Designed miniproteins, single chains, continued (2). Designs and how they scored, part 89

Each design is a single chain, and the fold is of that chain. pLDDT is the mean over its residues in the fold that is shown.

## One batch from the design tools (miniprotein)

Design m7088
Fold by ESMFold2-Fast:
Structure m7088 (fold): chain A 78 residues (1-78)
Amino acid sequence: MEVVKEIEVKARVDYTYGDETKEALVETKLTVRGKTLVVESKITFDGKTLEATGVYEFASTEEAVAAAERLAQQLLAA
């Protein structure tokens, strides 16, 4: 499928573990291919990596692009 839109969002989040403040890195990639939005999130914390993938189908490519842009705005607004 042709990639219509790709958005990458990177955020650093502080979390407390015991008496220490540590940093987690959250990387989210939003890819629109045809009518499908693929959301790939990678969370790196305390030397560990968690990966999550969501795949969402829409009625149209325009709706998938709109959903990706809305999600990116929410992630960037923090």
Scores: mean pLDDT 77

Design m7089
Fold by ESMFold2-Fast:
Structure m7089 (fold): chain A 85 residues (1-85)
Amino acid sequence: SMNQQQARARMREVEVRVILEVIRYSDEKNASEDILVKAVELARRKVEEKENEYIKNDKVPSDEEQEKLYREVLEEVKKEIDRLL
């Protein structure tokens, strides 16, 4: 459906934004490549879980919901990076 296409596109936007910030944060913290890979995998998994929820309910995330998801996923991934350092 068009809603599924829009949900996927919006979730890819959130995922890209999270990954770019995760790369920047990992570099700032001098994290190893292994930690960066794990952080990216966690970010992708968290976004995919939310994407599947929107698709299942035939819903498209709002701009506010995208921004909230970006903040929540980023906070969780940064905590995991800090834990693995």
Scores: mean pLDDT 90

Design m7090
Fold by ESMFold2-Fast:
Structure m7090 (fold): chain A 70 residues (1-70)
Amino acid sequence: PTLEELHERAGRIQRLAAEKFAEARAAGETGLSPEQEKQLQELEQQIIDAVEAGDYETALKYLEEAEKLI
């Protein structure tokens, strides 16, 4: 994968996650569980760390895992 593809895909995931978190907070019971929210935050950090290390394959794997949680 290219860095541009990873950046664009990560941006879409972050936008969608933020929207779902906002909806969950407003409604109290909609969206992701607290455990899923924590996993997404951890995956976001792992993606950043992997990209910074130049490990784009690992970054893509974590992006795919984050997409499954959303």
Scores: mean pLDDT 72

Design m7091
Fold by ESMFold2-Fast:
Structure m7091 (fold): chain A 78 residues (1-78)
Amino acid sequence: MDPQTLVDVLLLLSDRPGKRLSSSEVARGIGVSQSTATRALNELARAGLVRKVRQGRRTLYELTPKGEELARAIREAR
């Protein structure tokens, strides 16, 4: 996976504290395909940076505290 895509996903989720986004919403937000967004979200979930939440028939994603910390560090480095 392209590291820039992972960064873009983290920053998008950090822009909406307490909000949960679907893979389709993430894809639209960063301008990638839904399959690319889903792959990035799964890689971030394996790293413990994103949490996968099942709500009915929808799968939503949110930052973990570790993910929020990393997103802030990335923003401060720019």
Scores: mean pLDDT 82

Design m7092
Fold by ESMFold2-Fast:
Structure m7092 (fold): chain A 63 residues (1-63)
Amino acid sequence: MPDLTPESVQRLIAEAEKGNKEKGADGRVTADMIIQGVRDLILAVENTVLKNQKRLKELKELA
């Protein structure tokens, strides 16, 4: 579902940069949470792909 546009992503990045550069604990917390959430999502997708590849290789070796 189209929820975010490239422009929205750019704004989120700019806001994260401002939060890191400027003094603002609340802004920094939200930016860190977003970055961690994105990282967790990427890792989850990568782990799923790796598990699927491992399973395919195991099946190929056994059969």
Scores: mean pLDDT 64

Design m7093
Fold by ESMFold2-Fast:
Structure m7093 (fold): chain A 71 residues (1-71)
Amino acid sequence: MLSEEAFEAETEVTLYLMQATIAKKNGDLEAAIKYYEKAIEVARKYPDNPDLAAFRKQLEEDIKKLKEELA
């Protein structure tokens, strides 16, 4: 069963989110976007996981806002 892999994916997403948050606080919006994109790619591998689905939706909105800040 994929529960162990899903737990690893949740950990990976959380680590990328932490890195993205740190980068955003430091004004490195490009690095923040890259970390959010990595978190989304991990979450997309587990579409039936409701926590990862919620994270993915929120991260897509966060990336959109960050790209607007860079423009």
Scores: mean pLDDT 77

Design m7094
Fold by ESMFold2-Fast:
Structure m7094 (fold): chain A 62 residues (1-62)
Amino acid sequence: GLDRTLTGNLLKGIQGAGDEAAKIDPERARRLKEEEIERAKKGGYQAAREAFDRMRDYVEEL
């Protein structure tokens, strides 16, 4: 359904943000990426959106 597609897109966004952050801070970026992907997978669409927003904010601070 739509929610699964949107959640999948957010998971890809989290992975992409983590990979970009890993170019600057590889250890922290990998740890945060794994943590936020885990939260997103367990919590559904809303959790995935919140996880993506946290990863975006982290990348913006780099």
Scores: mean pLDDT 83

Design m7095
Fold by ESMFold2-Fast:
Structure m7095 (fold): chain A 88 residues (1-88)
Amino acid sequence: MAEEVLEGLRRSVEAAITNAEARAASTTDPAELERLAREVEEAARELLEGKEEAAATVPEEDREKVKEAVEEGAERLREVARELRARA
């Protein structure tokens, strides 16, 4: 079900961003901010690694939408990681 997969992807990305931002708000330690940036980059990498598997769970006509959502989510996570590093 494409809608369920897309919603799941959005929630996963949103949760990762929210958790990283909450942790970043509680610290001024550059080492902690760098660690959070690496965790967010790892989440982006794992999301991209699962791209083909996620696409395979939906009908062929929806696969490109799922792949685009994965790529967009990964880019959002990478942007958050860049912001965290800029604060370090």
Scores: mean pLDDT 83

Design m7096
Fold by ESMFold2-Fast:
Structure m7096 (fold): chain A 87 residues (1-87)
Amino acid sequence: IPELSDAEAKAAEAAARRKAAEGDVSGLVGHVILLSLGGNRASAHYILGEANYRMGDYEAAVKSYQKAIELGNEKAKPLLEKAKAAV
C-alpha cells in the first residue's frame, strides 16, 4: 500500500492537531479516517493518540499509541510512556 510523502504526512498531522486543539472533532475524524483508509494506519493511530491525550483520555491515548507502534510508528513510543505515566 502506498504511503503518504513526508510533506503530506506532516501536513495531515498538523491539520489534525489543529482541529483537535480547536475542538473540531469532524475535521479531526476526517483526517484520521483518510490516513487509515489510505494505508497510513500508523499515522492515523498516532494522531488519534495525540487527540485523546489532549482531551485527557489517557487510557484511549495509550491504546492508540500502542497500535501506532505495532504498525511501525516508533515516534509514538515516548508519547506512549508519557500517557502511561498519566493513567
Scores: mean pLDDT 68

Design m7097
Fold by ESMFold2-Fast:
Structure m7097 (fold): chain A 72 residues (1-72)
Amino acid sequence: SLEAQKEAIRAAYQAKGDAKIAEIQQQTKEDMEKLKDDPEKVKLAQLQGKLLSEGVKALMDKEAAAAIEALE
């Protein structure tokens, strides 16, 4: 069904986004550990990781919407 195809597209982009966010979270943890003696730099690394993760989610939501629209 069309609804099943839309759900599959949403699930695929969600999985892609989750995988990329997991990579960003791992890199953020490594950056925070390297900077652990500087609390201000740790906060900046955490903020950067958060903003990058939010950007990935927004991009995946946009790409999923475009793919669903193409099912016309």
Scores: mean pLDDT 87

Design m7098
Fold by ESMFold2-Fast:
Structure m7098 (fold): chain A 113 residues (1-113)
Amino acid sequence: DEKKEFLKKLIEWFKTIKDVELDKETREYLIDVFKSLAKKAAELGLKGLTEFFELLTELLEKAKSGTLLEVLEEARKKAKTKEAQELGQFIIDSIENGIDEEKLDEIVELITE
């Protein structure tokens, strides 16, 4: 399932970079990456993930310092849709505790248009 693999790879990548310091160069890099990932998520019909990446991009453009994990937590709190809120919570929980495969299936269904 391309949708599940996309989200799994995204979470594993977030896990590796969660503590990276968000200097200007890192923020500019992540903004470009998240814009590209938002397009891929849209192509896969992952509407909730596209909305979440758009919010991450907005927050990174406004950020002056901090870690990616702090930006992910802020995105979870500020998400406007239930789908993006539940996705954000799932991403944070998965970074901390590993991926729950049953919950992953539920989240993919939830965030799909």
Scores: mean pLDDT 85

Design m7099
Fold by ESMFold2-Fast:
Structure m7099 (fold): chain A 80 residues (1-80)
Amino acid sequence: ELEEKKKKFEEIKEKVKETLEKIKSLNKEEQEKLLSELLDEIQKETDSSLSSPLGELTEEDRKKLELEEEYGKELSELLK
């Protein structure tokens, strides 16, 4: 269900914002570690939700990937 997936990504985004506030006062190595942990959470969520065979993704799966893409853009802007 798209709404459940979006809700989970919103929770992750909130956690990202909290982490971004933290990393503003941390060194580069700590920043990379925290961001890596967040990426691991995103990957775990994606793996659990994408059960369709390769080439047979549902519309919901594609929408989830779009949400992940948006989230990735926000993360990338910090590390420019």
Scores: mean pLDDT 63

Design m7100
Fold by ESMFold2-Fast:
Structure m7100 (fold): chain A 105 residues (1-105)
Amino acid sequence: SLDAELERFYRLLKVLTHPVLEEEMKKIVGEDYAKRLKEAVDTGDPRKALNAYIFDVIAYPAMEKGLEYAEKIRVEVDRLIELARPYVDAGLSIEEAAEKVKAEL
């Protein structure tokens, strides 16, 4: 269902915004956008987190640096999401999944 997929994506965003991955996310999206995404995730609202992902990872970087730069950032964030996915699906905690992702970088 859409709600189950939204909740799963929200858990993936919780991994990416975990303090363990803070420096890696800042390197990819920059400090301001990493902070906005984390603040949206910390609201506990999966729809707010998805909106922050769409705007802070894709739309706002595209407006500031152009579409090619935004696509590069999206690809790098998507790589982190795909690294986190098997750990989240295996039922690991957000912290354990974040530590596993960091070890693979």
Scores: mean pLDDT 86

Design m7101
Fold by ESMFold2-Fast:
Structure m7101 (fold): chain A 83 residues (1-83)
Amino acid sequence: VAELLQKAADALEAGDFESAERYATKAAQLALESLGREDLRERAREQVRGLIERAKAAAEAGDEELVQRFIDTLREDAAVAAA
């Protein structure tokens, strides 16, 4: 999970929103599967997609601070998952 969240953050830094969504979605699904919370899979997918769409819109608008905030959030989530 932690490594997938790091890969998602790295993909956002590279402007690869497709890979970022893929890695973040896989991380969320694996976390929910390990917790037995398959009932939250659809909600997690929607939240990841919304996050990536907002990050993409921020990048297209030139809002570097907002893009960095999304990247930092994923890196923080990765650190928590690694602990």
Scores: mean pLDDT 73

Design m7102
Fold by ESMFold2-Fast:
Structure m7102 (fold): chain A 56 residues (1-56)
Amino acid sequence: MRILEVALENLDTIKSLDDLAEALGVSRETVLRHFPSLEQLQKAVGEALEARRAAA
């Protein structure tokens, strides 16, 4: 879950998979293996935000 955690902390700056890769300090290819598209990343982040809000 480190990828989602970093994405949640840096929502303001993460506008693309490249930005996420830079925030994580990993390659763009690594991010693509977990999230094949920006749309899937946005869905996963949205779900994680909902779960995080519900869990306090």
Scores: mean pLDDT 71

Design m7103
Fold by ESMFold2-Fast:
Structure m7103 (fold): chain A 70 residues (1-70)
Amino acid sequence: GPHRLSPEQQALVAEAVRRTSARLRELEEAGAGQDEYDAVSLLTAAEYHRRRGDEEKARYLEELAEKLLE
């Protein structure tokens, strides 16, 4: 298929998915709204990029998440 990931990239995606699932459970327990779910998605993407060494992209996504939680 298009954009097949390397084994290293697959491991990073699996880690991001695992963390998103844990955070989703915490949001459900807290009675969170759409902005909180969207923020978790952005933070998960930020973690993925930070683990790849893309600190600038990670920071950008974290700033977007922070704005949603204002």
Scores: mean pLDDT 72

Design m7104
Fold by ESMFold2-Fast:
Structure m7104 (fold): chain A 65 residues (1-65)
Amino acid sequence: KEARAKALLEEAERIMEEKSQRALEIVRENSGNRESTSRGAGEAIRLVGDGVDAMIAARKEIAAL
């Protein structure tokens, strides 16, 4: 029970970290002007949202076990 929960959380955290790193790179690449920066920020927010969804899904699966 505890070992499975830990494995699922570690997997979700890995996904979150990968998405967060990509989001930071997008923000850095789109620093040319204010309008481009705003569009890049929108895409970065979407990536972070995907990571949060992965964590929610993992917690839901643990609760179903």
Scores: mean pLDDT 76

Design m7105
Fold by ESMFold2-Fast:
Structure m7105 (fold): chain A 68 residues (1-68)
Amino acid sequence: MDRERAEEAIKRGVELGREKASSMPLEDLIGEVAREVLEATRDLPRELRDQAVNRAARETVEIWEEAK
């Protein structure tokens, strides 16, 4: 299911973000997470991909702020 694949991509992206939050600038971290999510969802509808990237980026920002 497309939604299930998007949720898995978000989870993997957020896990990557959590691992690197203390060692990378926010802009670079968001770029890495977005790339991971976009590659994992490249064959999904654009709207679903955009939602997945936005959600992963938002959670990554929260994690990065907490890591300070």
Scores: mean pLDDT 81

Design m7106
Fold by ESMFold2-Fast:
Structure m7106 (fold): chain A 77 residues (1-77)
Amino acid sequence: DRQAALDHARRAIEALRNGDKQSALDHLNAALGYATAAGDGETKRHLDEAILAVRNGDLEGALRHAEEAVRLLEESL
């Protein structure tokens, strides 16, 4: 469900802005699950990159990729 992926990706962005790494990872993984179930390969790639960036402490990169995922999901709804 792309709407559920979008809702979780937006929650992840808020968590990243608040410095809440664990909440960001939880929401990014949820968004990834919904994007995968929807067959959305482009959004999935950006969510995978955002998760990797969070794990590496690259919060700027994580935010950039999460914002791209939101943009793709909004475009497809």
Scores: mean pLDDT 87

Design m7107
Fold by ESMFold2-Fast:
Structure m7107 (fold): chain A 99 residues (1-99)
Amino acid sequence: MYEDVKEALRKLAELALERDSVSLRLRGNELIVEVNGDEEAKKEVEELAKELEKHPVVKVKKQGGTFVITLSDEVWEEVKSDEELYELILEASEKGIRS
């Protein structure tokens, strides 16, 4: 369930892990994505955020290079149940905290 949302989240986590210009952090039901100094990465994050905004269970707030993605509790339960996806998000979040 919510395969399109899970795919977009996976791509965001991968982008944060692969690019030093992109960080991802977890705060409760929020994913905070920050992009600094990389216009290509910013465009990719903007495209993924726009895809997520199509889903009524996801809210996205953009402020400059910062994107706050709020998932509903139902979507968050599905994400946590996807071991591979949740591990990627946690790894990306850990990298973001250390940066």
Scores: mean pLDDT 82

Design m7108
Fold by ESMFold2-Fast:
Structure m7108 (fold): chain A 89 residues (1-89)
Amino acid sequence: MSREEVAELARKTVDEARKRVDDAVKRADEDPSTQVQDADTLYAERLLLNAQAQKAEDVGDREVAEEALRAAEEALERYKVLKRKANEL
């Protein structure tokens, strides 16, 4: 029971983090002045997603762990884009 609950909670946390990542990217696209703050948000979400991937891996749920790692990689890629744009301004 606890292993399934941990995996389910991790998946829900990943879905919520992905939504926050999408919201931050959308804000940065609509208002370039927020790019630095939105990049910091993406960095924080990436750390959270990596932590969830580790928790899922620890309970043996590879599918949730891989999903969390993919979401973390996506957040990191978007972070690099926003950081690069901020540095070029």
Scores: mean pLDDT 80

Design m7109
Fold by ESMFold2-Fast:
Structure m7109 (fold): chain A 58 residues (1-58)
Amino acid sequence: SAAVEASARDARALGRELGLPADKVAEAADLAASAAEQLGRALSDDEVAVVVRHVADR
């Protein structure tokens, strides 16, 4: 869905901006997509930041 694609894109963009390695950027995008699908809506900027931080801290 557009919401899933937007959330994945935003997570990839933030992960890249923060200098995460490519594997973590992909993981953050996949997690954001899954969360958006479960919620039935696009993630907010704050929710994207939480997802990216979670992946970064692993």
Scores: mean pLDDT 88

Design m7110
Fold by ESMFold2-Fast:
Structure m7110 (fold): chain A 77 residues (1-77)
Amino acid sequence: NQEIRDLILQGQQHLGQGLRALRAGNLEEAARHFEQASQSFDQAAKLYKEAGDDVLADLFQQQSDYLRSKAEELRKQ
């Protein structure tokens, strides 16, 4: 499914930008990118569930939850 692959790619791109911002000490920019990556992976997880792939749905949901938590942590510093 091209839509799922595009969402995963978008999530990976935001994750990379978030890590770059984190290395530069820009915590707010890093948090925003991790939130965007979380959103993309959450959408991919929902589409995997609709496709009947519960294993990949759970994996991307866990990645989404982790990145959302990380963004919240960075904003509290």
Scores: mean pLDDT 89

Design m7111
Fold by ESMFold2-Fast:
Structure m7111 (fold): chain A 78 residues (1-78)
Amino acid sequence: AMEEEKKEELIKKVEKITEYVLKNSNLDKDEIEELKLQLKGLIEKIKNSDVKEAEEYFEKYLQLASEILGVSKEELLK
């Protein structure tokens, strides 16, 4: 369904943003491992939520990534 397609797109964006964070972050090894664990939980929440809740989870992650990198949310959505 369209809702499933939207959630898959959000998951792809989460994965892409995470690769960018891992390549450009000031995170140490322990922080990277914690972020990866948080990602597993986030992806599961997105898969098990409705589209509105999935978008809210994505927005919170986008905020976290923005804060980690010191870049705007808009920059991360390129």
Scores: mean pLDDT 78

Design m7112
Fold by ESMFold2-Fast:
Structure m7112 (fold): chain A 61 residues (1-61)
Amino acid sequence: SPLDKLRAEVEELIAELRKQGQEKAAEGAERWVAQADTLPEEEATRALRLLKLLLQQELAE
């Protein structure tokens, strides 16, 4: 599903944060993914899209 693809993309970005030594940011992102899994699909999708954008900005630094 689109949500499963988005989750996979976010998990890929979390792995990149860990490679860069940003363990605290990666842990925060993992907690957010876990919380999003408790939300309805539409809210989970919005939450993960926002997280993806934030993680992409952090990795661009």
Scores: mean pLDDT 85

Design m7113
Fold by ESMFold2-Fast:
Structure m7113 (fold): chain A 83 residues (1-83)
Amino acid sequence: SMADLQEAEKKVEETKKYIKETMDLGDKSKDKKTILRAVALAVRAIGLQYEARKKPDDPAIMEEIDELLKEAKELLREAKKKL
C-alpha cells in the first residue's frame, strides 16, 4: 500500500542518515573498516528501497528494512565509541 511504501521510505532515509554520520566519523578517525561497512549498508539500503517499490505490501521486505535500520544504528554507536 501507499502507507507501507511511505513507512519503508522513511526508514530508508533514516538509515541513510545514520550511514552518512558513520562515514563522516570513520573519515575523521581514519577507520577504513568502518567506512567499508557503512558503504555495504548503503548498497543494501538502495536494493531494499527498490524491492519495496516493487512489492510495497511484502512484510518480509519491511522486516529486512527494519533489520538494516537496526544494524545502521548499531554501527553508528560503535563508530561514536571509537572517538
Scores: mean pLDDT 86

Design m7114
Fold by ESMFold2-Fast:
Parts: structure tokens; sequence; C-alpha cells
Structure m7114 (fold): chain A 94 residues (1-94)
């Protein structure tokens, strides 16, 4: 299923971002907020068309980047995030 593929990509992206957040010493409150946003995205994708799921995923990737930039994450963490975003974007466009 294309939807299941997108969900798997989102879950893997979220797992890798959570590693970055924990390594960066982000607060438990902010980690919980990210986990809730990720869970809400996955639940919404399950009820979406493939086209809607791709749009929602792109929005989530963009919002995650903006949030980490606003929180002034170190350049090395932002670079790792950009590599993760690029990987997801390539996979969902195929």
Amino acid sequence: SEIEKIIELVKEFGKEVLKILKEAGVSEEDIEKFERALKNLIETIKKSSVEEAKVLTRIFLHDTRLWMEEKKFPEEHLKKLEELIEKVLKEIEE
C-alpha cells in the first residue's frame, strides 16, 4: 500500500529526528509535543488519500525544519535534518 509506505517513511523520519532532539538535550515537554504532532500526522495520513498524505508529509517536514531553526539548533543537527528531509522527499515523489 502506498499509504503504508508513506506512514513507514514518516515513522522512520520521526525516529531519526527524536534521536537528534534527545542528543541536543531538548526538554521533555518539547519532545512530547513533537511525538504528539508525529502521532497526529500518522493518524491523519491513515484517513487520507495518497496525494493528501504526500502534502501533509511535506508540510510536516517543513514545519519541523522551521521549528528547529527557531530553537537555534547547532548547524550539525540542522544539516542532519536537511539530509533526512531530502531522503523522505525523494521517496514520496517516486
Scores: mean pLDDT 88

Design m7115
Fold by ESMFold2-Fast:
Structure m7115 (fold): chain A 83 residues (1-83)
Amino acid sequence: MVDIPVPSLVPGVGTPQLLLQTAQKLKEMVEKGKTFEELKEFIESQPGLEVRTIPVEVKSEEEARKLAINVLNVIIKSYEERL
């Protein structure tokens, strides 16, 4: 089991623009081979964002990375379309 870290808005504090920028940076970090711990630390460094985890059963670390990129792409597209 692997816990994929994703950004979430802190109610009344976080902005959609900050979440979009953070998701874009997280995708870049995953593509560069950064660890999920580094992703979690980056999300926690953003004021108004908190970490949520998605527990997944994956057969390899490569599969977990591909799934993380797919999740981040969905988040990015959703917030870009809102603009």
Scores: mean pLDDT 81

Design m7116
Fold by ESMFold2-Fast:
Structure m7116 (fold): chain A 76 residues (1-76)
Amino acid sequence: KEFEELLKKAKEIFEKAKKEGKGVVDNPEPPEEALDALREQLLEAGFPEEVVDLVIEALKERLVEAAQEIVDLVKS
């Protein structure tokens, strides 16, 4: 129930950000090492795997604001 709502909202944030412009070209892509470390931190914090995957995917697409929105959504 809670998980379904979080996942739905996370997907909406991600898809909207992709539709609006696909990230910021000025920002370098984060290195895989940093993404792996962040993924581990989010999982340790109790985030659902599917939501963590969306955060990492958003960061790979340079959608930093979308990634932050998803993290904040889960922490709230």
Scores: mean pLDDT 71

Design m7117
Fold by ESMFold2-Fast:
Structure m7117 (fold): chain A 85 residues (1-85)
Amino acid sequence: SEINKILLKAEQLLGIAEIAYSVAAPTLSPEDQEELERIMEEIREKMAKIREAAKAGNLKEAKKYLEEIEKLHKKMSEILKKASA
C-alpha cells in the first residue's frame, strides 16, 4: 500500500540519519553535536507521527510528516558536509 511505502521510506531515512550521526558525532564540535541532536530528536518525533497517521490510515498526514523528515535529513546532511569540508 502507499502508506506502507511512506513508512518504509521514513524508517530508511531515520536509519541513515542515526548511522551518519553515530559515525560523525565523535569528530564534531560540541555546537554541531547539539544542533544534530536537536535534528535527530525532531526526526524521531516526526517518525512517531507518521506511525500514528499510518495506524489511522491517514495518507495525507503521513505524506506531510515524511516531507518534514526529508527536509530535516537535508539540514543534517548540510551540517555534516560543512563539518567534513
Scores: mean pLDDT 86

Design m7118
Fold by ESMFold2-Fast:
Structure m7118 (fold): chain A 66 residues (1-66)
Amino acid sequence: DMDVASLLVSRRAPRIIQAAQTQGPAAAQRLADELREELIKAGVSRDLADRVAQSVLTTGLRHAQQ
């Protein structure tokens, strides 16, 4: 559910954002893919896991491009 997604995002998102800022979009994408897989393993739907991982990735990439 959303609470499980929020917990995983709170632990993974800072690393994805930092990777986007310091290592580039390919590194951020790999970490976002890992977050997506962890969300799916935790019982989050594929659609929700995809949206959450992409939201975190988009945020990190936006900050990297500024």
Scores: mean pLDDT 78

Design m7119
Fold by ESMFold2-Fast:
Structure m7119 (fold): chain A 94 residues (1-94)
Amino acid sequence: MKFTEEEKKKLIEEAEKKAKEELKEVEEMVKKGEMKVIPDEKAIEGALSGDSELLASGTVLPIETEENKERLLEYARKYAEAAVKKFKEQLEES
């Protein structure tokens, strides 16, 4: 393996920390009304699955309702969790 168990632990902790910070920034932007659009279902599906073609085919929708705000926060959380999981899997393959 290219990384020690201690190095892997540190890299995973850093990835989890970054994901939490990015999620917090999105939540704050939504609360402040700075976030005016959300990605559509295709863009979210592509981001969560790592499908670059599906992600590129997506578009953005305006945030005009509380339902769209809640949807954005749920997507941001799922994206952060999926990104950390993918990173951990790639690290274990090394």
Scores: mean pLDDT 68

Design m7120
Fold by ESMFold2-Fast:
Structure m7120 (fold): chain A 65 residues (1-65)
Amino acid sequence: AATLLAQGEKLEEQGRKAGANGDVDAAVELYREAARKYEEAGDLQKSKEAQQRADALEDAARENA
């Protein structure tokens, strides 16, 4: 069975791919979801890193609006 950590890793990979394809909104949502899964798994470092990636993408999109 998949663990919460494995679910977070899968979502982070999907977020990275979405960002690479220019799907910024999808990338932000996927990184936010990965951060939540990492937090539930107790991996606070990965959760913080995923949240920071989402924040950076949102800030960049807001500045260009």
Scores: mean pLDDT 81

Design m7121
Fold by ESMFold2-Fast:
Structure m7121 (fold): chain A 59 residues (1-59)
Amino acid sequence: DVEEAIRAALPLYLAGVPESFIRAFLRSLGFSEEAIDAALARLREAERTGRLAELQAEL
């Protein structure tokens, strides 16, 4: 589930944790590679467009 992966990853992403560590963490929680890739892509897009706070409020 991409939304659950985003929810799990968001605090680490906001704290500046490296993407490689976030990816390993999400794998340890049992997320699929497709969900991890989609979640990280959405977080990168939100950061690029300045929408990280908006994304956090929606979760």
Scores: mean pLDDT 81

Design m7122
Fold by ESMFold2-Fast:
Parts: C-alpha cells; structure tokens; sequence
Structure m7122 (fold): chain A 62 residues (1-62)
C-alpha cells in the first residue's frame, strides 16, 4: 500500500489533467497520457517516486 492516500493521488492526477487542458492537447492525446500515468500509479512500488518525478517536471514547466 503506497504512502500516498487515494485522495492525494486523485488530487495529483486532477492537477495533471488541468495541465494537459492548458497545453491544448486533444482529448485522445490527453487520454493516452492519462493511461500511461495510471499504469505508473497502479504500481505500488514505483508510485511514490514516479509522482515525485512528475511534481518536479511540473515545477520546471513554470
């Protein structure tokens, strides 16, 4: 069981979805990226580190 609660994971996913909307990607492209990220979130061992990497990427995109 990952250290992140389901609520925290959902908040991170929602923030990422909003980022994709701002980037004007198509719904199909956004769905593809979501499926990729969902697979990472489903891996309990790697979930924490992968989410930390995503947060760093978002910070760099500022």
Amino acid sequence: RPELTPEQREKIVNAWKESLKTAKVTSKEAERELKRFQRILENPDATREELIKWVKEEKEKE
Scores: mean pLDDT 61

Design m7123
Fold by ESMFold2-Fast:
Structure m7123 (fold): chain A 81 residues (1-81)
Amino acid sequence: DLAAFFARVRADLDAHPERWLERLTERYKEMAKEPEKIKWLIENSEVTEDDKKAFEAVLQGKYEEAARIELEATRRDLDAA
């Protein structure tokens, strides 16, 4: 059940926002090890403007900024549902 999954994500995000920020920052640091894949995603993917901004921040070494962009985008998407 996708709705139940999103409800759990929302509850966890509200309870542990700093934990989400840290995990996303770690994930973007790992993604930065393969910058050519990130460039390919920006050029060839149907990604959102927030995703593009996050990926550009990763390419600039701004991993926490990328994580904050994705966290805010995730919050907006969950709030809109």
Scores: mean pLDDT 76

